# Ledger of designs, part 85: designed miniproteins, single chains, continued (3)

Each design is a single chain, and the fold is of that chain. pLDDT is the mean over its residues in the fold that is shown.

## One batch from the design tools (miniprotein)

Design m10936
Fold by ESMFold2-Fast:
Structure m10936 (fold): chain A 100 residues (1-100)
Amino acid sequence: KALEALKSDTVSAIEKAKALAEELSENRFNTEAIQLAGLLASSDNPAERAAGYALGYVAFDANRKERKEIIDRILNAKSEEELVELGERARERYLERATS
């Protein structure tokens, strides 16, 4: 399934996040998935932005345990509010590591 289809407004933020989490679970260096996560981080939709931040952290900064935790939480997310909270936590973890 073409990841480019995830740019469509007909696909929900949760569906986009889960599809990208699956791709990054298989290969954290998937360039297409990383580029789409970056696009989500620039979205006007808060849930898409949060998913983009969490997936960016998974791709570049997260250790193995953190990567699994974040991916599992995205795959089990039931609301856009859960994605927003997850993205905020991922940003906090990134900042803590950057200052340590």
Scores: mean pLDDT 74

Design m10937
Fold by ESMFold2-Fast:
Structure m10937 (fold): chain A 88 residues (1-88)
Amino acid sequence: GPLKIISYEVEIKSPTTLEIVVEAESEEQAKKLGEYLKHLLESLGAEDIEVEIEGNKATITAKFSSEELAKKAYEEIKEFLDKLKLSS
């Protein structure tokens, strides 16, 4: 089925570190979201990415070499997740 999210949070943990938590309809969807977000963050210049799946939740932590890259990634991730939530 289409990739859908129930809820999400994006937090700036440090000037160069983002934490993204997404809640999906299933564990399979959470794993797919985690993989997609990892690839998206890599394309945005993340140096280190950690992905943790707990049931239907995916937590992604990404580290960047600069505050400018982290801020850009924050804005692009929020736009992506907002679109995914609105596509119900």
Scores: mean pLDDT 83

Design m10938
Fold by ESMFold2-Fast:
Structure m10938 (fold): chain A 71 residues (1-71)
Amino acid sequence: SAAETAALSLEQQAKESSDPLEKARLYGEASGIYAIGGVFSGDPQEKEKYFQRAEELLEKEKEELKKAGIK
């Protein structure tokens, strides 16, 4: 899907960045795309996958924010 492609692109950009704030922003944006995709999906398996992926990316965002000294 276009949403999944966009989220994967943001995740790849985050992996390639050396800046914790930029990594956090990109992981947060990717998480938001998966969360929205989960809300609007009519497929229970896709909903579960997208919400799980959104949570994983939120945890990565939090870890990068911690590295940047943000509470």
Scores: mean pLDDT 84

Design m10939
Fold by ESMFold2-Fast:
Structure m10939 (fold): chain A 71 residues (1-71)
Amino acid sequence: GRVEELLRLAERALELARDPNASLEQAIGAALSGIGVLFEAEVLGIDDERVRRLAQEAIREALRKLSTFPL
């Protein structure tokens, strides 16, 4: 269902955010995907702790990675 779809998206975003070889574009994509999952869950009224936690972790890891790139 929708919860399982959001969970898979959050898991993929977190995997990308944790990839030490991720590019700047991939790190941006991971952050945006995490944000999108949180937004979609809110819009759909989905209150799933796993989805929220994984999406938040993906955003945090992606932002940490983004801070390492010279812009």
Scores: mean pLDDT 84

Design m10940
Fold by ESMFold2-Fast:
Structure m10940 (fold): chain A 76 residues (1-76)
Amino acid sequence: MVTEEAIERLRAALDTLSEEEKEKLFEEMIEEFRKMGWEKAAEILEEMRKAGASPFELLEKYNEMLKKLARGEELE
């Protein structure tokens, strides 16, 4: 189970990563959502990434969706 602490650590790490490492991290986050069966969440992140969303915007959306899904709520 991913905790709020894990998300905070990811956010802190983002400032220390290269552009290539950030891209790999977001690919891993999208793949993680797909592996959990959260295909809609994965699609939202992938769409934002393709639209040129910043690393900050991607991490914020990931955190928001993860909290919502962890509560058993569906994405809009």
Scores: mean pLDDT 72

Design m10941
Fold by ESMFold2-Fast:
Order: sequence, then structure tokens, then C-alpha cells
Structure m10941 (fold): chain A 92 residues (1-92)
Amino acid sequence: SVEDELEKLLDEIESKQLPFVTLENKIKDIMEKYNLSGEEMIELIEKLAKRTGKFWASYQLKLALYRVEGKLTAEVSMEILRAMAKMKRAQE
């Protein structure tokens, strides 16, 4: 499933130093394979972050997604960081 592929990608982010270009390409491949919009990808990443507790990997994945879509700004990057920090705190 798409959730299984995204969980696998989160594991790769945590266990390996993935070049940013490699991460962007993997995101594009998943989006094309499952015919997903950026909005749908965001929802899946947030769901997986809550389920797995992989805060840092989910943050990196969301940054790469926004960059692929040409939406990554300083404001957006700070919003993503704050959202992930809140999620991490809620698990404590």
C-alpha cells in the first residue's frame, strides 16, 4: 500500500543519509504510482508521523514534498517544524 511505501521511506530517512535529490525523486515516484496530489501526500505524512512517532523523518519528508511542489518558503518551513514539534510533545 502507499502507507507501507511511505513508512519504508521514513525508515530509509532515519537509517541512511539520503541526498535531497534522491528523496525528491522517491516522493515523485510514489505520487505518480498512486496518482496522489500534494494535499493527499501531506495528509498521509501527518497520519504516519502520528502512528510511527518518527518526528524528524516526517519533518524531512514534508520539507522535500513542499520543495518538489515549489511551495517551500521560510514561513512554511517554520509551520512544518512547529506542527511536528506539537505532535512530538503530544506523545509525551
Scores: mean pLDDT 79

Design m10942
Fold by ESMFold2-Fast:
Structure m10942 (fold): chain A 66 residues (1-66)
Amino acid sequence: SEEEEQKRQDELAERIKKKADEMYKKNPGKITKDEAIQKLVEEEMKRYFKELAEKGELPNPDYKPE
């Protein structure tokens, strides 16, 4: 349901915010909160596509794990 999807999105946003705050505190003046959020979002997107590929839903030939 949309309610379940919204709840998952809210929980994900909260986790990203907490991690971004932690990254910012760990590297003050070297990374902004916005940059930390952007990195975490990109990492979550990579994780999401990897999960889809493992399930056979979306093969991602462009995914290059570092």
Scores: mean pLDDT 69

Design m10943
Fold by ESMFold2-Fast:
Structure m10943 (fold): chain A 68 residues (1-68)
Amino acid sequence: MTVDDVRRLIDRVRSTQPLSPLLAAMDRELAAGVDTVDALLARVSARLGLARSTVRASLQGLADLAAA
Protein backbone atom coordinates (compact mmCIF):
# COMPACT_ATOMS: atom_id res chain seq x y z
CA MET A 1 0.00 0.00 0.00
CA THR A 2 1.25 3.49 -0.96
CA VAL A 3 0.19 6.98 0.22
CA ASP A 4 -1.58 7.38 -3.15
CA ASP A 5 -3.61 4.24 -2.31
CA VAL A 6 -4.53 5.85 1.04
CA ARG A 7 -5.52 9.12 -0.72
CA ARG A 8 -7.83 7.17 -3.07
CA LEU A 9 -9.44 5.35 -0.11
CA ILE A 10 -10.04 8.66 1.72
CA ASP A 11 -11.50 10.26 -1.44
CA ARG A 12 -13.87 7.28 -1.83
CA VAL A 13 -15.10 7.69 1.77
CA ARG A 14 -15.40 11.49 1.35
CA SER A 15 -17.69 10.95 -1.70
CA THR A 16 -20.29 9.13 0.46
CA GLN A 17 -19.92 10.60 3.99
CA PRO A 18 -18.00 13.13 6.13
CA LEU A 19 -14.54 11.97 7.20
CA SER A 20 -14.13 10.57 10.71
CA PRO A 21 -11.51 12.30 12.94
CA LEU A 22 -9.09 9.45 12.11
CA LEU A 23 -9.54 9.84 8.33
CA ALA A 24 -9.43 13.65 8.61
CA ALA A 25 -6.11 13.35 10.50
CA MET A 26 -4.73 11.03 7.79
CA ASP A 27 -5.88 13.42 5.03
CA ARG A 28 -4.20 16.36 6.81
CA GLU A 29 -0.85 14.52 7.20
CA LEU A 30 -0.95 13.50 3.51
CA ALA A 31 -1.64 17.16 2.56
CA ALA A 32 1.40 18.13 4.69
CA GLY A 33 3.62 16.01 2.39
CA VAL A 34 3.96 12.67 4.19
CA ASP A 35 5.18 10.28 1.47
CA THR A 36 5.30 6.90 3.27
CA VAL A 37 2.60 4.81 4.96
CA ASP A 38 4.91 4.16 7.95
CA ALA A 39 5.37 7.93 8.55
CA LEU A 40 1.61 8.44 8.12
CA LEU A 41 0.80 5.77 10.74
CA ALA A 42 3.38 7.20 13.18
CA ARG A 43 2.13 10.82 12.85
CA VAL A 44 -1.58 9.97 13.07
CA SER A 45 -1.07 7.60 16.05
CA ALA A 46 0.93 10.30 17.91
CA ARG A 47 -1.61 13.05 17.11
CA LEU A 48 -4.70 11.06 18.16
CA GLY A 49 -3.10 9.18 21.08
CA LEU A 50 -3.88 5.83 19.43
CA ALA A 51 -1.65 2.77 19.15
CA ARG A 52 0.04 2.47 15.73
CA SER A 53 -1.55 -1.01 15.43
CA THR A 54 -5.04 0.58 15.83
CA VAL A 55 -4.37 3.11 13.04
CA ARG A 56 -2.93 0.33 10.84
CA ALA A 57 -6.02 -1.88 11.44
CA SER A 58 -8.31 1.03 10.45
CA LEU A 59 -6.31 1.60 7.26
CA GLN A 60 -6.45 -2.14 6.43
CA GLY A 61 -10.23 -2.08 6.97
CA LEU A 62 -10.52 0.74 4.41
CA ALA A 63 -8.38 -1.23 1.93
CA ASP A 64 -10.58 -4.33 2.43
CA LEU A 65 -13.74 -2.25 1.77
CA ALA A 66 -12.16 -0.86 -1.43
CA ALA A 67 -11.29 -4.42 -2.58
CA ALA A 68 -14.88 -5.66 -2.01
Scores: mean pLDDT 78

Design m10944
Fold by ESMFold2-Fast:
Structure m10944 (fold): chain A 62 residues (1-62)
Amino acid sequence: MSLSEEEIETLKEIIEDALSKASKEGLPNAKKSFEEYVSTLTEEDRKKLTEAFEKELKKHLS
């Protein structure tokens, strides 16, 4: 299915929250949830979501 802008924004917020709690909850849990959702997406939507995730991850690591 195609991702709406709201869905992408919500997933970004979930990922950001998980990264902020990485010291306690751990990045593996965030990655697992992300991968589970990505598995339900089309190839194109998966690529868009992955690009958004990588952008946010880089922002938090910089």
Scores: mean pLDDT 62

Design m10945
Fold by ESMFold2-Fast:
Structure m10945 (fold): chain A 87 residues (1-87)
Amino acid sequence: MDAEIALGMLRIALAVIKLEAERGKAKPEEAYELAVKHARRALELGAPVEEVVRALEEAARELREAGKEDVAEAIERAAREVREEVA
């Protein structure tokens, strides 16, 4: 339950990052910090690594498709760090 809630919170955080990027208000470092914070919380509460990484990679892909390259790069960095922490 707590892991599912934390994974849901990560998805909400990523949706907020995408909305802020669309509005031209997203800062890459703030997006990175928010993504890492919620990803680590989800992992800490037992969320599957594959689902956490998939959420981050999907958000980065959507940001790239929207032309938000700098924010997409920040979320890709978060996904790499999450993969490295569990290796």
Scores: mean pLDDT 85

Design m10946
Fold by ESMFold2-Fast:
Structure m10946 (fold): chain A 106 residues (1-106)
Amino acid sequence: SDKVQASLKTLIKEFRALAAETKDPEVKAILDELIAGLEEISKIKDPQEALEQATKLLLEASERLRKIEKKYLAEKAPKEVIREVVFAEAAVTAGLMNLNVLQKEL
C-alpha cells in the first residue's frame, strides 16, 4: 500500500515538472488533467483499485497524446512542439511500466 502511494506521488511530481516546462496548450491540458486524476486516485485506499485506475488514466492519456502527435505531424507543427508531445508520451510510457511492475508485486 505504501509503495503504491509513493509511486503515485512520484508520478504526480514528475508530471507537474513536465507540465511546468510545457508550452503547447493541448499537451499541457492533458498533463494537467492527468495530474488532477492521479491526485484523486491517490485517495483510494485499496492499492489494487488505485493501480487499476491509474493504469487506465495513463493509457487514456497515451492515446490522446498519440492523436495529438499525428495531428501536429500532419499540420507540420514546429519541431519544438513535436518534442513536447514526444516527451509527454515518454513520461506516460515510463509511468505505465512502473505501475505494471508494482501490479506484479501485489
Scores: mean pLDDT 89

Design m10947
Fold by ESMFold2-Fast:
Structure m10947 (fold): chain A 67 residues (1-67)
Amino acid sequence: EVPEEAIEKAAEKLGISKGTARRMLKLAYELYKQGYSYRQIAEALKKKFGITLSEEQVRFLIELASG
């Protein structure tokens, strides 16, 4: 489950649509639960969505998705 508020914050922070933010948050959190590092998650998000994220930005997304 990804909170609607988390989706809105991610969309605003990254300048993307809410739909893209929802998909990114879901994928980031799923990979995090599987034990992938922030660097590995950033690489997966870049490949899938074409957006280059720092490890700090990935951490931000996971913190949003987690709570």
Scores: mean pLDDT 84

Design m10948
Fold by ESMFold2-Fast:
Structure m10948 (fold): chain A 80 residues (1-80)
Amino acid sequence: MPTGADVVSPEQQPLLREAFLEALRSLPPKAAFPVERPSHAEIIRELGERTAELLLERGVAPEVAERVLAVFQAHADAVA
């Protein structure tokens, strides 16, 4: 489940990539995070939430966005 290599269809892979990159660009600089030094887990969680939100805005099915979010959250938990 959280280790699924491909959680989106081939048609949705470009949308996932674009959403992920846009989420990365929209992340505040480390100095602007609520925590003085955000952990890798906190960064991954924030990135996952922003990526899932962008996927929903771009018309990706909620089920797919939720799966992507779950993968990021599981990775954040593993790194924490």
Scores: mean pLDDT 68

Design m10949
Fold by ESMFold2-Fast:
Structure m10949 (fold): chain A 85 residues (1-85)
Amino acid sequence: DEAREAAIAEMSSEQTSQLNQLMEQAKQAIENKDFEKAKEYLKQITELINTHGASEEQIKEYEEIRKKAVEEQKKAAEEEEKKAK
């Protein structure tokens, strides 16, 4: 029953596919240094996770993408600041 209750908290196959697509799009936006689009995709991922739940592995991947977005945005800002001297 508890194992089945945990399974009910999991996303459907369609929602899992949508989550994976949004994560991939967020990664692409970060790679393209389009931090505004990356933020929009991360917002959609957060909403999907909050609405349907997510596995521990999905949450870990989401956290990793978020950390990468923050780190890359900070590096880009520091590079521009150095050029603005």
Scores: mean pLDDT 73

Design m10950
Fold by ESMFold2-Fast:
Structure m10950 (fold): chain A 98 residues (1-98)
Amino acid sequence: MAEEKGKEAAEAARKGDAEEAYKKSLEAGLAGAKEGPEEAARAATEAGRAAREAGEAEAGLGAARGAAEAAKEAEGKAALGAMGGAISATGGAFEAEL
């Protein structure tokens, strides 16, 4: 379920686990793409925010990478949603480095 996977991605990002953040963000993005563009974006956006708050730039980039991979599999507006999530997570990762 996209919401549950999104929470798992955010928790992994908060802990600095880039590989887990990538995997959970990818799973959430693929599940969200079936629900709609906002759902596709949500997991990576939340993970990026969690990485920013924890100062974990690498984990934020992991989440962004997972969302970008989900966007490759998704079609139409869902692909745009997943890509938007990837951009948002990347921004969170950059803020975490500051």
Scores: mean pLDDT 73

Design m10951
Fold by ESMFold2-Fast:
Structure m10951 (fold): chain A 82 residues (1-82)
Amino acid sequence: EKVEEAIRLIREGAPLEQLRKTLLEIVSPAVAQVILRLHEAGLRDEAIRLLKDAVEATDVNQEIAVVLRGIGILIEHELEKK
């Protein structure tokens, strides 16, 4: 399953380019971009949870909610870095 492959790549710390290619087969570019930023930040558990939520999204409003949640996690992480 492609979702399980993406989860494995995130856990293994795979290169961004490899993860991007796999994600674009599963989720929209907007969702893929947020997951890639979480992965780059080392927030692997958050990236995996966001991917699972994105796969379960059945409409555009649910997808928007997933993207906004991912952005919120990234903002909080950057603010904590100071």
Scores: mean pLDDT 82

Design m10952
Fold by ESMFold2-Fast:
Structure m10952 (fold): chain A 65 residues (1-65)
Amino acid sequence: MEEEIRELAEELGISEEKARKIAIGAGVLDQALGRDAAIQLLQRETGIDERTAERLIELGRKLLE
C-alpha cells in the first residue's frame, strides 16, 4: 500500500501526502456513487485518465478500512 502510494505520487507529480488524500477521496466517491460515476467525476475534476482513476479508487478502498 505505501509502495502503491509512492508510485502514484511519482506518476502524478505530487507529494505522497496529497496522493493519499486524493485516494481517500476517490474511495469515498466509489462507496457513495459507484465505480463508473466515481471514475467520471475524478476525470472531470482532475483531468486524469481512467486507469489512474481506477488505481486511486483501489488505494482509497484499502485506506478506508
Scores: mean pLDDT 80

Design m10953
Fold by ESMFold2-Fast:
Structure m10953 (fold): chain A 107 residues (1-107)
Amino acid sequence: SEEQKQKLLELALETLKKIEELVKNDKNVSEKTKEEIQKILKEAAEELEKLLKEGKLTYEKVIKILKETLGKIVEIYRKEVPENVAKLTEKLLEIFREFEDKANEVL
């Protein structure tokens, strides 16, 4: 339903916001790297919003966009802050699991 698609978008955007806050609060990450990651998160949000507007938003597409976004952030950390990759990956997986659990309740 359109209501389920809207709720799925809201959960995906909440997930991206939690990732943004996680990165902003990482004291070992430079402001330049935070801005780069913030741009990646904004582009993911815009892609998800466009899919909803076009009637093409599906759970599979949301999962794909979120996984690709997480992968890009992890690769930036591997290059810029390799010592924090394990901690970031653990927290990103927790945020992603919370998204999956909430999405399964509304689908």
Scores: mean pLDDT 89

Design m10954
Fold by ESMFold2-Fast:
Structure m10954 (fold): chain A 64 residues (1-64)
Amino acid sequence: MSFVEELRELYEKAVRDGLSPEEILQLVSDYLTRHWDKMSLEEHKEAFKLYLEIAEEAQRLRRE
């Protein structure tokens, strides 16, 4: 399983569990920090893009 796949599953679980946008971003940030040194450069790029997508969605939800 790739780190990007695990990150997506983590995000989906957090949304299902009803976590706040801030809690979701913190959870994702903690995951990236914990596993950063184990990921390839390409996984870093993909994970960062996914993190930005999650952050944008969290911002959208806060405005509602």
Scores: mean pLDDT 76

Design m10955
Fold by ESMFold2-Fast:
Structure m10955 (fold): chain A 61 residues (1-61)
Amino acid sequence: DNLKLLEELLKATKREEQKKAIEEEIEKMLNGEKPSEGEELEQVLKDALEMIKKNEGYSEE
């Protein structure tokens, strides 16, 4: 589910630029609007997924 993935990425993302881009894509999906080009979205998703994986391995308690 792309929406759930974007929500999880938004939660893990610390960069404000990426947060805004993810929020806009979530809003587009919720409104049924045409999404951004796959390449831009793929780059944002890949970068954020890498951050999530690092965060999982280096989570502080």
Scores: mean pLDDT 62

Design m10956
Fold by ESMFold2-Fast:
Structure m10956 (fold): chain A 121 residues (1-121)
Amino acid sequence: SLLDRAAELGRQIRDEAEAGYAAVVTGTNGLITLIGGLDSEKGLELRAALRKAVEEGDGRDLGDVHGRAADAAGALLGKADPDNADDIRKSLQDQKETALRQLDQAAIVHEIRTRGRRNQQ
């Protein structure tokens, strides 16, 4: 039925958004590990921020932590490898933009579910 097809599409969109959120958490964790190898204090600061963002479940807070980690990684890795600094910064900027798009998709799915529950009460 049309209703069954709509329900299946809803599940697929949710699973894709949840996978995107998990990918951003994993990528951010990887960047923080790299940062911690070069600047242990900065690594610990960003690790605490990531834990808080994940506990609160806020995609915007996660996006902000990812952005801070990407910017810090670009500065530290570029300084450690000056010959590849521009390529490193470009790669991290591309990752940051992808992460923000994935989190925006997750936020839309959450808002649709929240509105659906309100309209069914």
Scores: mean pLDDT 75

Design m10957
Fold by ESMFold2-Fast:
Structure m10957 (fold): chain A 60 residues (1-60)
Amino acid sequence: SEVEKFFRENLGLPRDELVAKLTEKYGLKKEDIEPIVDRLYRGEITVEEAIAELEKLVKK
């Protein structure tokens, strides 16, 4: 998906920069994106799980 491609292309960024790019790209609130990025960067979820959760937010 376009969401997966964009997310993977930006995975090398610091936490706050990735959150900012995702909120700007998809028109989502920071508070909706932060929990997904934080769990991923803490190693609590996989990249594939983070993408699936992000796609659910974008499709709302």
Scores: mean pLDDT 83

Design m10958
Fold by ESMFold2-Fast:
Structure m10958 (fold): chain A 68 residues (1-68)
Amino acid sequence: AATLEGQRALFERRGLRVIGEVEVNGHPIVLAADDSPEEIERAKRDLEELRRYVANAQAAVAAGTLPL
């Protein structure tokens, strides 16, 4: 199964750096990058966008509106 711990362990075994984690539709997603500064910065931006999307969707559900 694609668990948070499983994804993290897999990336670490491959020498990739775990940048962050977020859950989408009950599935844990781990963002990882190699040691390239460009890939790390891109992964950080993708993580921030994904976190904002999830937070907005959760807030919309809690408020009784449809997620975007």
Scores: mean pLDDT 68

Design m10959
Fold by ESMFold2-Fast:
Structure m10959 (fold): chain A 112 residues (1-112)
Amino acid sequence: DLLEEFKKALEELDAEKAIKTLDEIYEKYGDGSAENKKALAVFKKHLEDLIKDKKSLEELKAIENKSLAQEIAIKLQEIAVEINKELALKALGKLNLPEEVKKELKKIIEEF
């Protein structure tokens, strides 16, 4: 199941695998229009940014005896993750995919 593979890629913070699985979902369910391909490119960019920011956040959180600068960096990364999640969800809304597929992708990203 491509949706389960996509969810697992996000849980593993594997941006390359998440984007590859999303391309496979789009190939199966997308309409191939130029407009839809442009919407996919925007969604992929925000999804990559979201995964990278979340990975950076987890790395910062793992630091023992954080400095004030590191604690500030954590708060900035938390904001970046929230912004990129909102941007990814907005971009997903512009994709022309079956409603059940969009609903599952939305749920996976919201739970991420």
Scores: mean pLDDT 88

Design m10960
Fold by ESMFold2-Fast:
Structure m10960 (fold): chain A 69 residues (1-69)
Amino acid sequence: MDELLEQFKKRLDDLRDRTLAGELTLDQFHAEVERLMDEFSRHASPEQLAEAQAYVRKLVQDLMDELAA
């Protein structure tokens, strides 16, 4: 797996964990995810971007389920 994609996933995992710990609001979480996606998309291949989008969808779904949103 590409290092760029792995670093992106780790940053998303960190944001999720910080949100669950109450360090970030949901609005801040969404803003940071959008920022990371924008930065990643500027340098990622279409294949890497598709994998990143799938990872974000799963992570957001799992987070929302856990927060009972």
Scores: mean pLDDT 80

Design m10961
Fold by ESMFold2-Fast:
Structure m10961 (fold): chain A 82 residues (1-82)
Amino acid sequence: SLRDELLEAARAGDEERLVELFVEMGRRLKQSMAGSFSNEETLLAAILELLRKELEEVLREAGAVDPALHERVMARVAEALR
């Protein structure tokens, strides 16, 4: 499952894989939520907030809490989804 791939990447400290998986999730969320927002910037902000919380939970569950890694992954995901 996607969740299992995320946990494996988090346990391995695989920043590149975490970015790939979160970008894919963000693209799917953008497609499903596009009709609920009149402004693309507001839509992107909502998606990034959901992904930020999901990454925090994944890192916590993996025993790999690293605020610097979290911020680097989210910065790269945000750039890819713009």
Scores: mean pLDDT 85

Design m10962
Fold by ESMFold2-Fast:
Structure m10962 (fold): chain A 86 residues (1-86)
Amino acid sequence: SEQEKIAEDRLKYYRELMEKAIDEFLEKNPDASIDELKGLIDTLYRAFLEDFRVLFDDPELIEKMQAEIKKFRDELYKKAEEKVKS
């Protein structure tokens, strides 16, 4: 449906924003802890979950999109652990 396409495009945009925010944060904070980086990821994740609730009224679509962004958050957590100085 058109709503599903809009939701998929929004999800892609949010993922791009999260990756960009992480890269910019690490450039400015090269000694950042894993907890600080995860805190940034969580802040963005919560904001995006709220956006889906506001933008869509189909509970099934919202649940699907929220599951996808949660999966991406979990992937970013692992990447963050690799990017923080070993």
Scores: mean pLDDT 81

Design m10963
Fold by ESMFold2-Fast:
Order: structure tokens, then sequence, then C-alpha cells
Structure m10963 (fold): chain A 64 residues (1-64)
């Protein structure tokens, strides 16, 4: 959602494209297409987020 994208940009200093990519990955997690470990690894490797920050990003998308 637009709200989740804006919140990710504010919290982590991400671009719109980066924030939209995180939202897409969380949607894949909810659809059962990826595991929580795959999401955490993706966020760490691509955006340099810690496991704790990756969890925070997921919660932020789900609660927006």
Amino acid sequence: SARAVARLQERFGLSREQAEEIVEQVEKLLAGEISGKELTRFLQEKFGLSPEQAQEAGVLVLTA
C-alpha cells in the first residue's frame, strides 16, 4: 500500500522503488511463496538491514 511505502521510506531512508520491493516481498511471504528466512536474508543482502530491522519492516508493512 502507499502508506506502507511511505512508512518504509521515513523509517529506513529507502527510495520509493526500494520500499515497493520490500512490500512485494512481504506480500509473497503472506501468499506462502517465500519463507520468513528468505525474506530476512533478502532484506539483509539487498538493503543491509539487520534481522531485527527486517522484522520491523515486515510488521510495518502488515500494520500499514
Scores: mean pLDDT 82

Design m10964
Fold by ESMFold2-Fast:
Structure m10964 (fold): chain A 61 residues (1-61)
Amino acid sequence: GPKYLLDPVLARVAAAHGGIRPGDVLELVEELSEDRYKLKSEETGAELIVSKELLESLKKV
């Protein structure tokens, strides 16, 4: 799926979940709903669920 860089904004959201760090590449693996998207770290395999607004703010790789 599409890949995104973990920036400081997403890192604040991900701080509640271990295993995701600034600079990690996240792959979009599943669209759960119109406002819920599952991303997975390529480095750690950790998963993060983000809103559409947050996903659109991320830098694509």
Scores: mean pLDDT 72

Design m10965
Fold by ESMFold2-Fast:
Structure m10965 (fold): chain A 87 residues (1-87)
Amino acid sequence: SLPEEFYQLLNQINNLINQAEQIIDNNGSLSQARQLLDQAEQQANELRRLAERVLPPELWPEFNEIFENIENRINELRQRLAEKEAA
């Protein structure tokens, strides 16, 4: 499994994504949802940089699956946000 530090950062990223999703689902502030997704993306980039510095090669497949899931969630919510902004 990944080091504990990775799970702490991952939980922070997921919390930001979950907050953005709740705002979008509840027709809340689209501006706030965008800011939360921007923060999640910035923290995801920090997580990738941490992985590049410290993660051993054998853990990269696990990391890549987790990271791809985060990227897919952010992209999905950005698409939904854009659709709501266009309406």
Scores: mean pLDDT 89

Design m10966
Fold by ESMFold2-Fast:
Structure m10966 (fold): chain A 95 residues (1-95)
Amino acid sequence: NAMKKKLAEETLRSFAREAEQRGDVETAEKIRKLVDEGKYDEAFDLAIKWEEERRKQLEEQLAKTTDPVEKRRLAVQIMAEDIRIAAAELAKSLL
């Protein structure tokens, strides 16, 4: 289904842009290359793994943080990572 492939491509390109905006140009280019090659499952696995690594880094920062304002900020960012991972898993399931 062309619409499912288009949704997967748009979702994955969104994840690549997010990685690039966070300074991970290498991961962004890897995702884009997999999309261009039609390897959507591999591209989703890479995007999910990247978000899980970011989530782990945020959890480690939260554990070391004593400032209540920064704790709240980190908790919100962790929640955003959980939402992005869930969205990627859902989009992959629709292939």
Scores: mean pLDDT 86

Design m10967
Fold by ESMFold2-Fast:
Structure m10967 (fold): chain A 66 residues (1-66)
Amino acid sequence: SAAQLRAQALSLLRQSDKAYQAGDFETAAKLDKQAIELFRQARELETDPITRAVLDVAIASIKASS
């Protein structure tokens, strides 16, 4: 489901933040890319326009910082 994909993406972002804080920028970048892919999949399954817009902003923010 879209909710499960979002939960997985958020988990990857938390792991990415931990890796970044530890100085492991390669792992952080890898996790960010995986999170973007899961958010894109969630966005394709989402029908609510407000939630889709929130996901679009989240994807753009991660892409800008990775």
Scores: mean pLDDT 83

Design m10968
Fold by ESMFold2-Fast:
Structure m10968 (fold): chain A 74 residues (1-74)
Amino acid sequence: SAPEQVILAEKVFREKIAPLVPDELVEEFYAAASKVFAYLTTNDDFDPSKAYEDLLKLLKKVASPELAAFLDTL
């Protein structure tokens, strides 16, 4: 089974971020999300009460400039 934090991250990405991602950035978004999931599998240092903010910060670190600019609007 996936770690609890990865399950929470998948839920936040699916419900709060993915529906807002423009079609042109969908591939870049999933690439960035995969890198975040890989990070969370080996590191358990995000706060569930701040999951949205912490996940956005992690996404921005691995995002393309175009995806990062979009994420700054969230």
Scores: mean pLDDT 78

Design m10969
Fold by ESMFold2-Fast:
Structure m10969 (fold): chain A 94 residues (1-94)
Amino acid sequence: MPSIDEIVEEMLARIREVLREAGASEEDIRAVTSLVRVVLQTSLREKMSFEEMERVALDAVRKAAARLGLSEEVERRLQEIVREGIRRIEELEK
């Protein structure tokens, strides 16, 4: 099975691809992926519940999507990537 770090990097790679397909700038892609990475790494370090981690990460994605003017479809795809990644981390930590 992949490590937690590998799951996070895979999640971030998928986020980059979705944003690039949506026409986001490389600067905006870096900003969003850095934000999600920091949220996930902080949640893991602080030993937050997976429910709390998902809530904080989804909130970060929603705020980033609103700031960048992303479509509802792009926001939904980013939220699905985050939810799926966190579920994989939870299964690995069981």
Scores: mean pLDDT 83

Design m10970
Fold by ESMFold2-Fast:
Structure m10970 (fold): chain A 80 residues (1-80)
Amino acid sequence: SFAEIKSKALDAVVRGMRRAGEIEDEEKRRKVTQLVGRAAVLVFNAKSEKDLQEVLEVMKEMAKLDPSLKPIVEELEKAL
């Protein structure tokens, strides 16, 4: 169901936020945290699977900045 997929997307955003806090480089941590904030707003307001694809795109941008986030993004991509 959409509710189950949205719940998985919310979990991915929360996990991304926790991992972002562990980034040692302060500038990179700030940029990743800003993108996580954008993903959180998008997932909270998501009303369709298309909206969740936008969440995934933002999370892919975060993984490009910090590859440690890649497993979280790949897990979300498989759920969508």
Scores: mean pLDDT 86

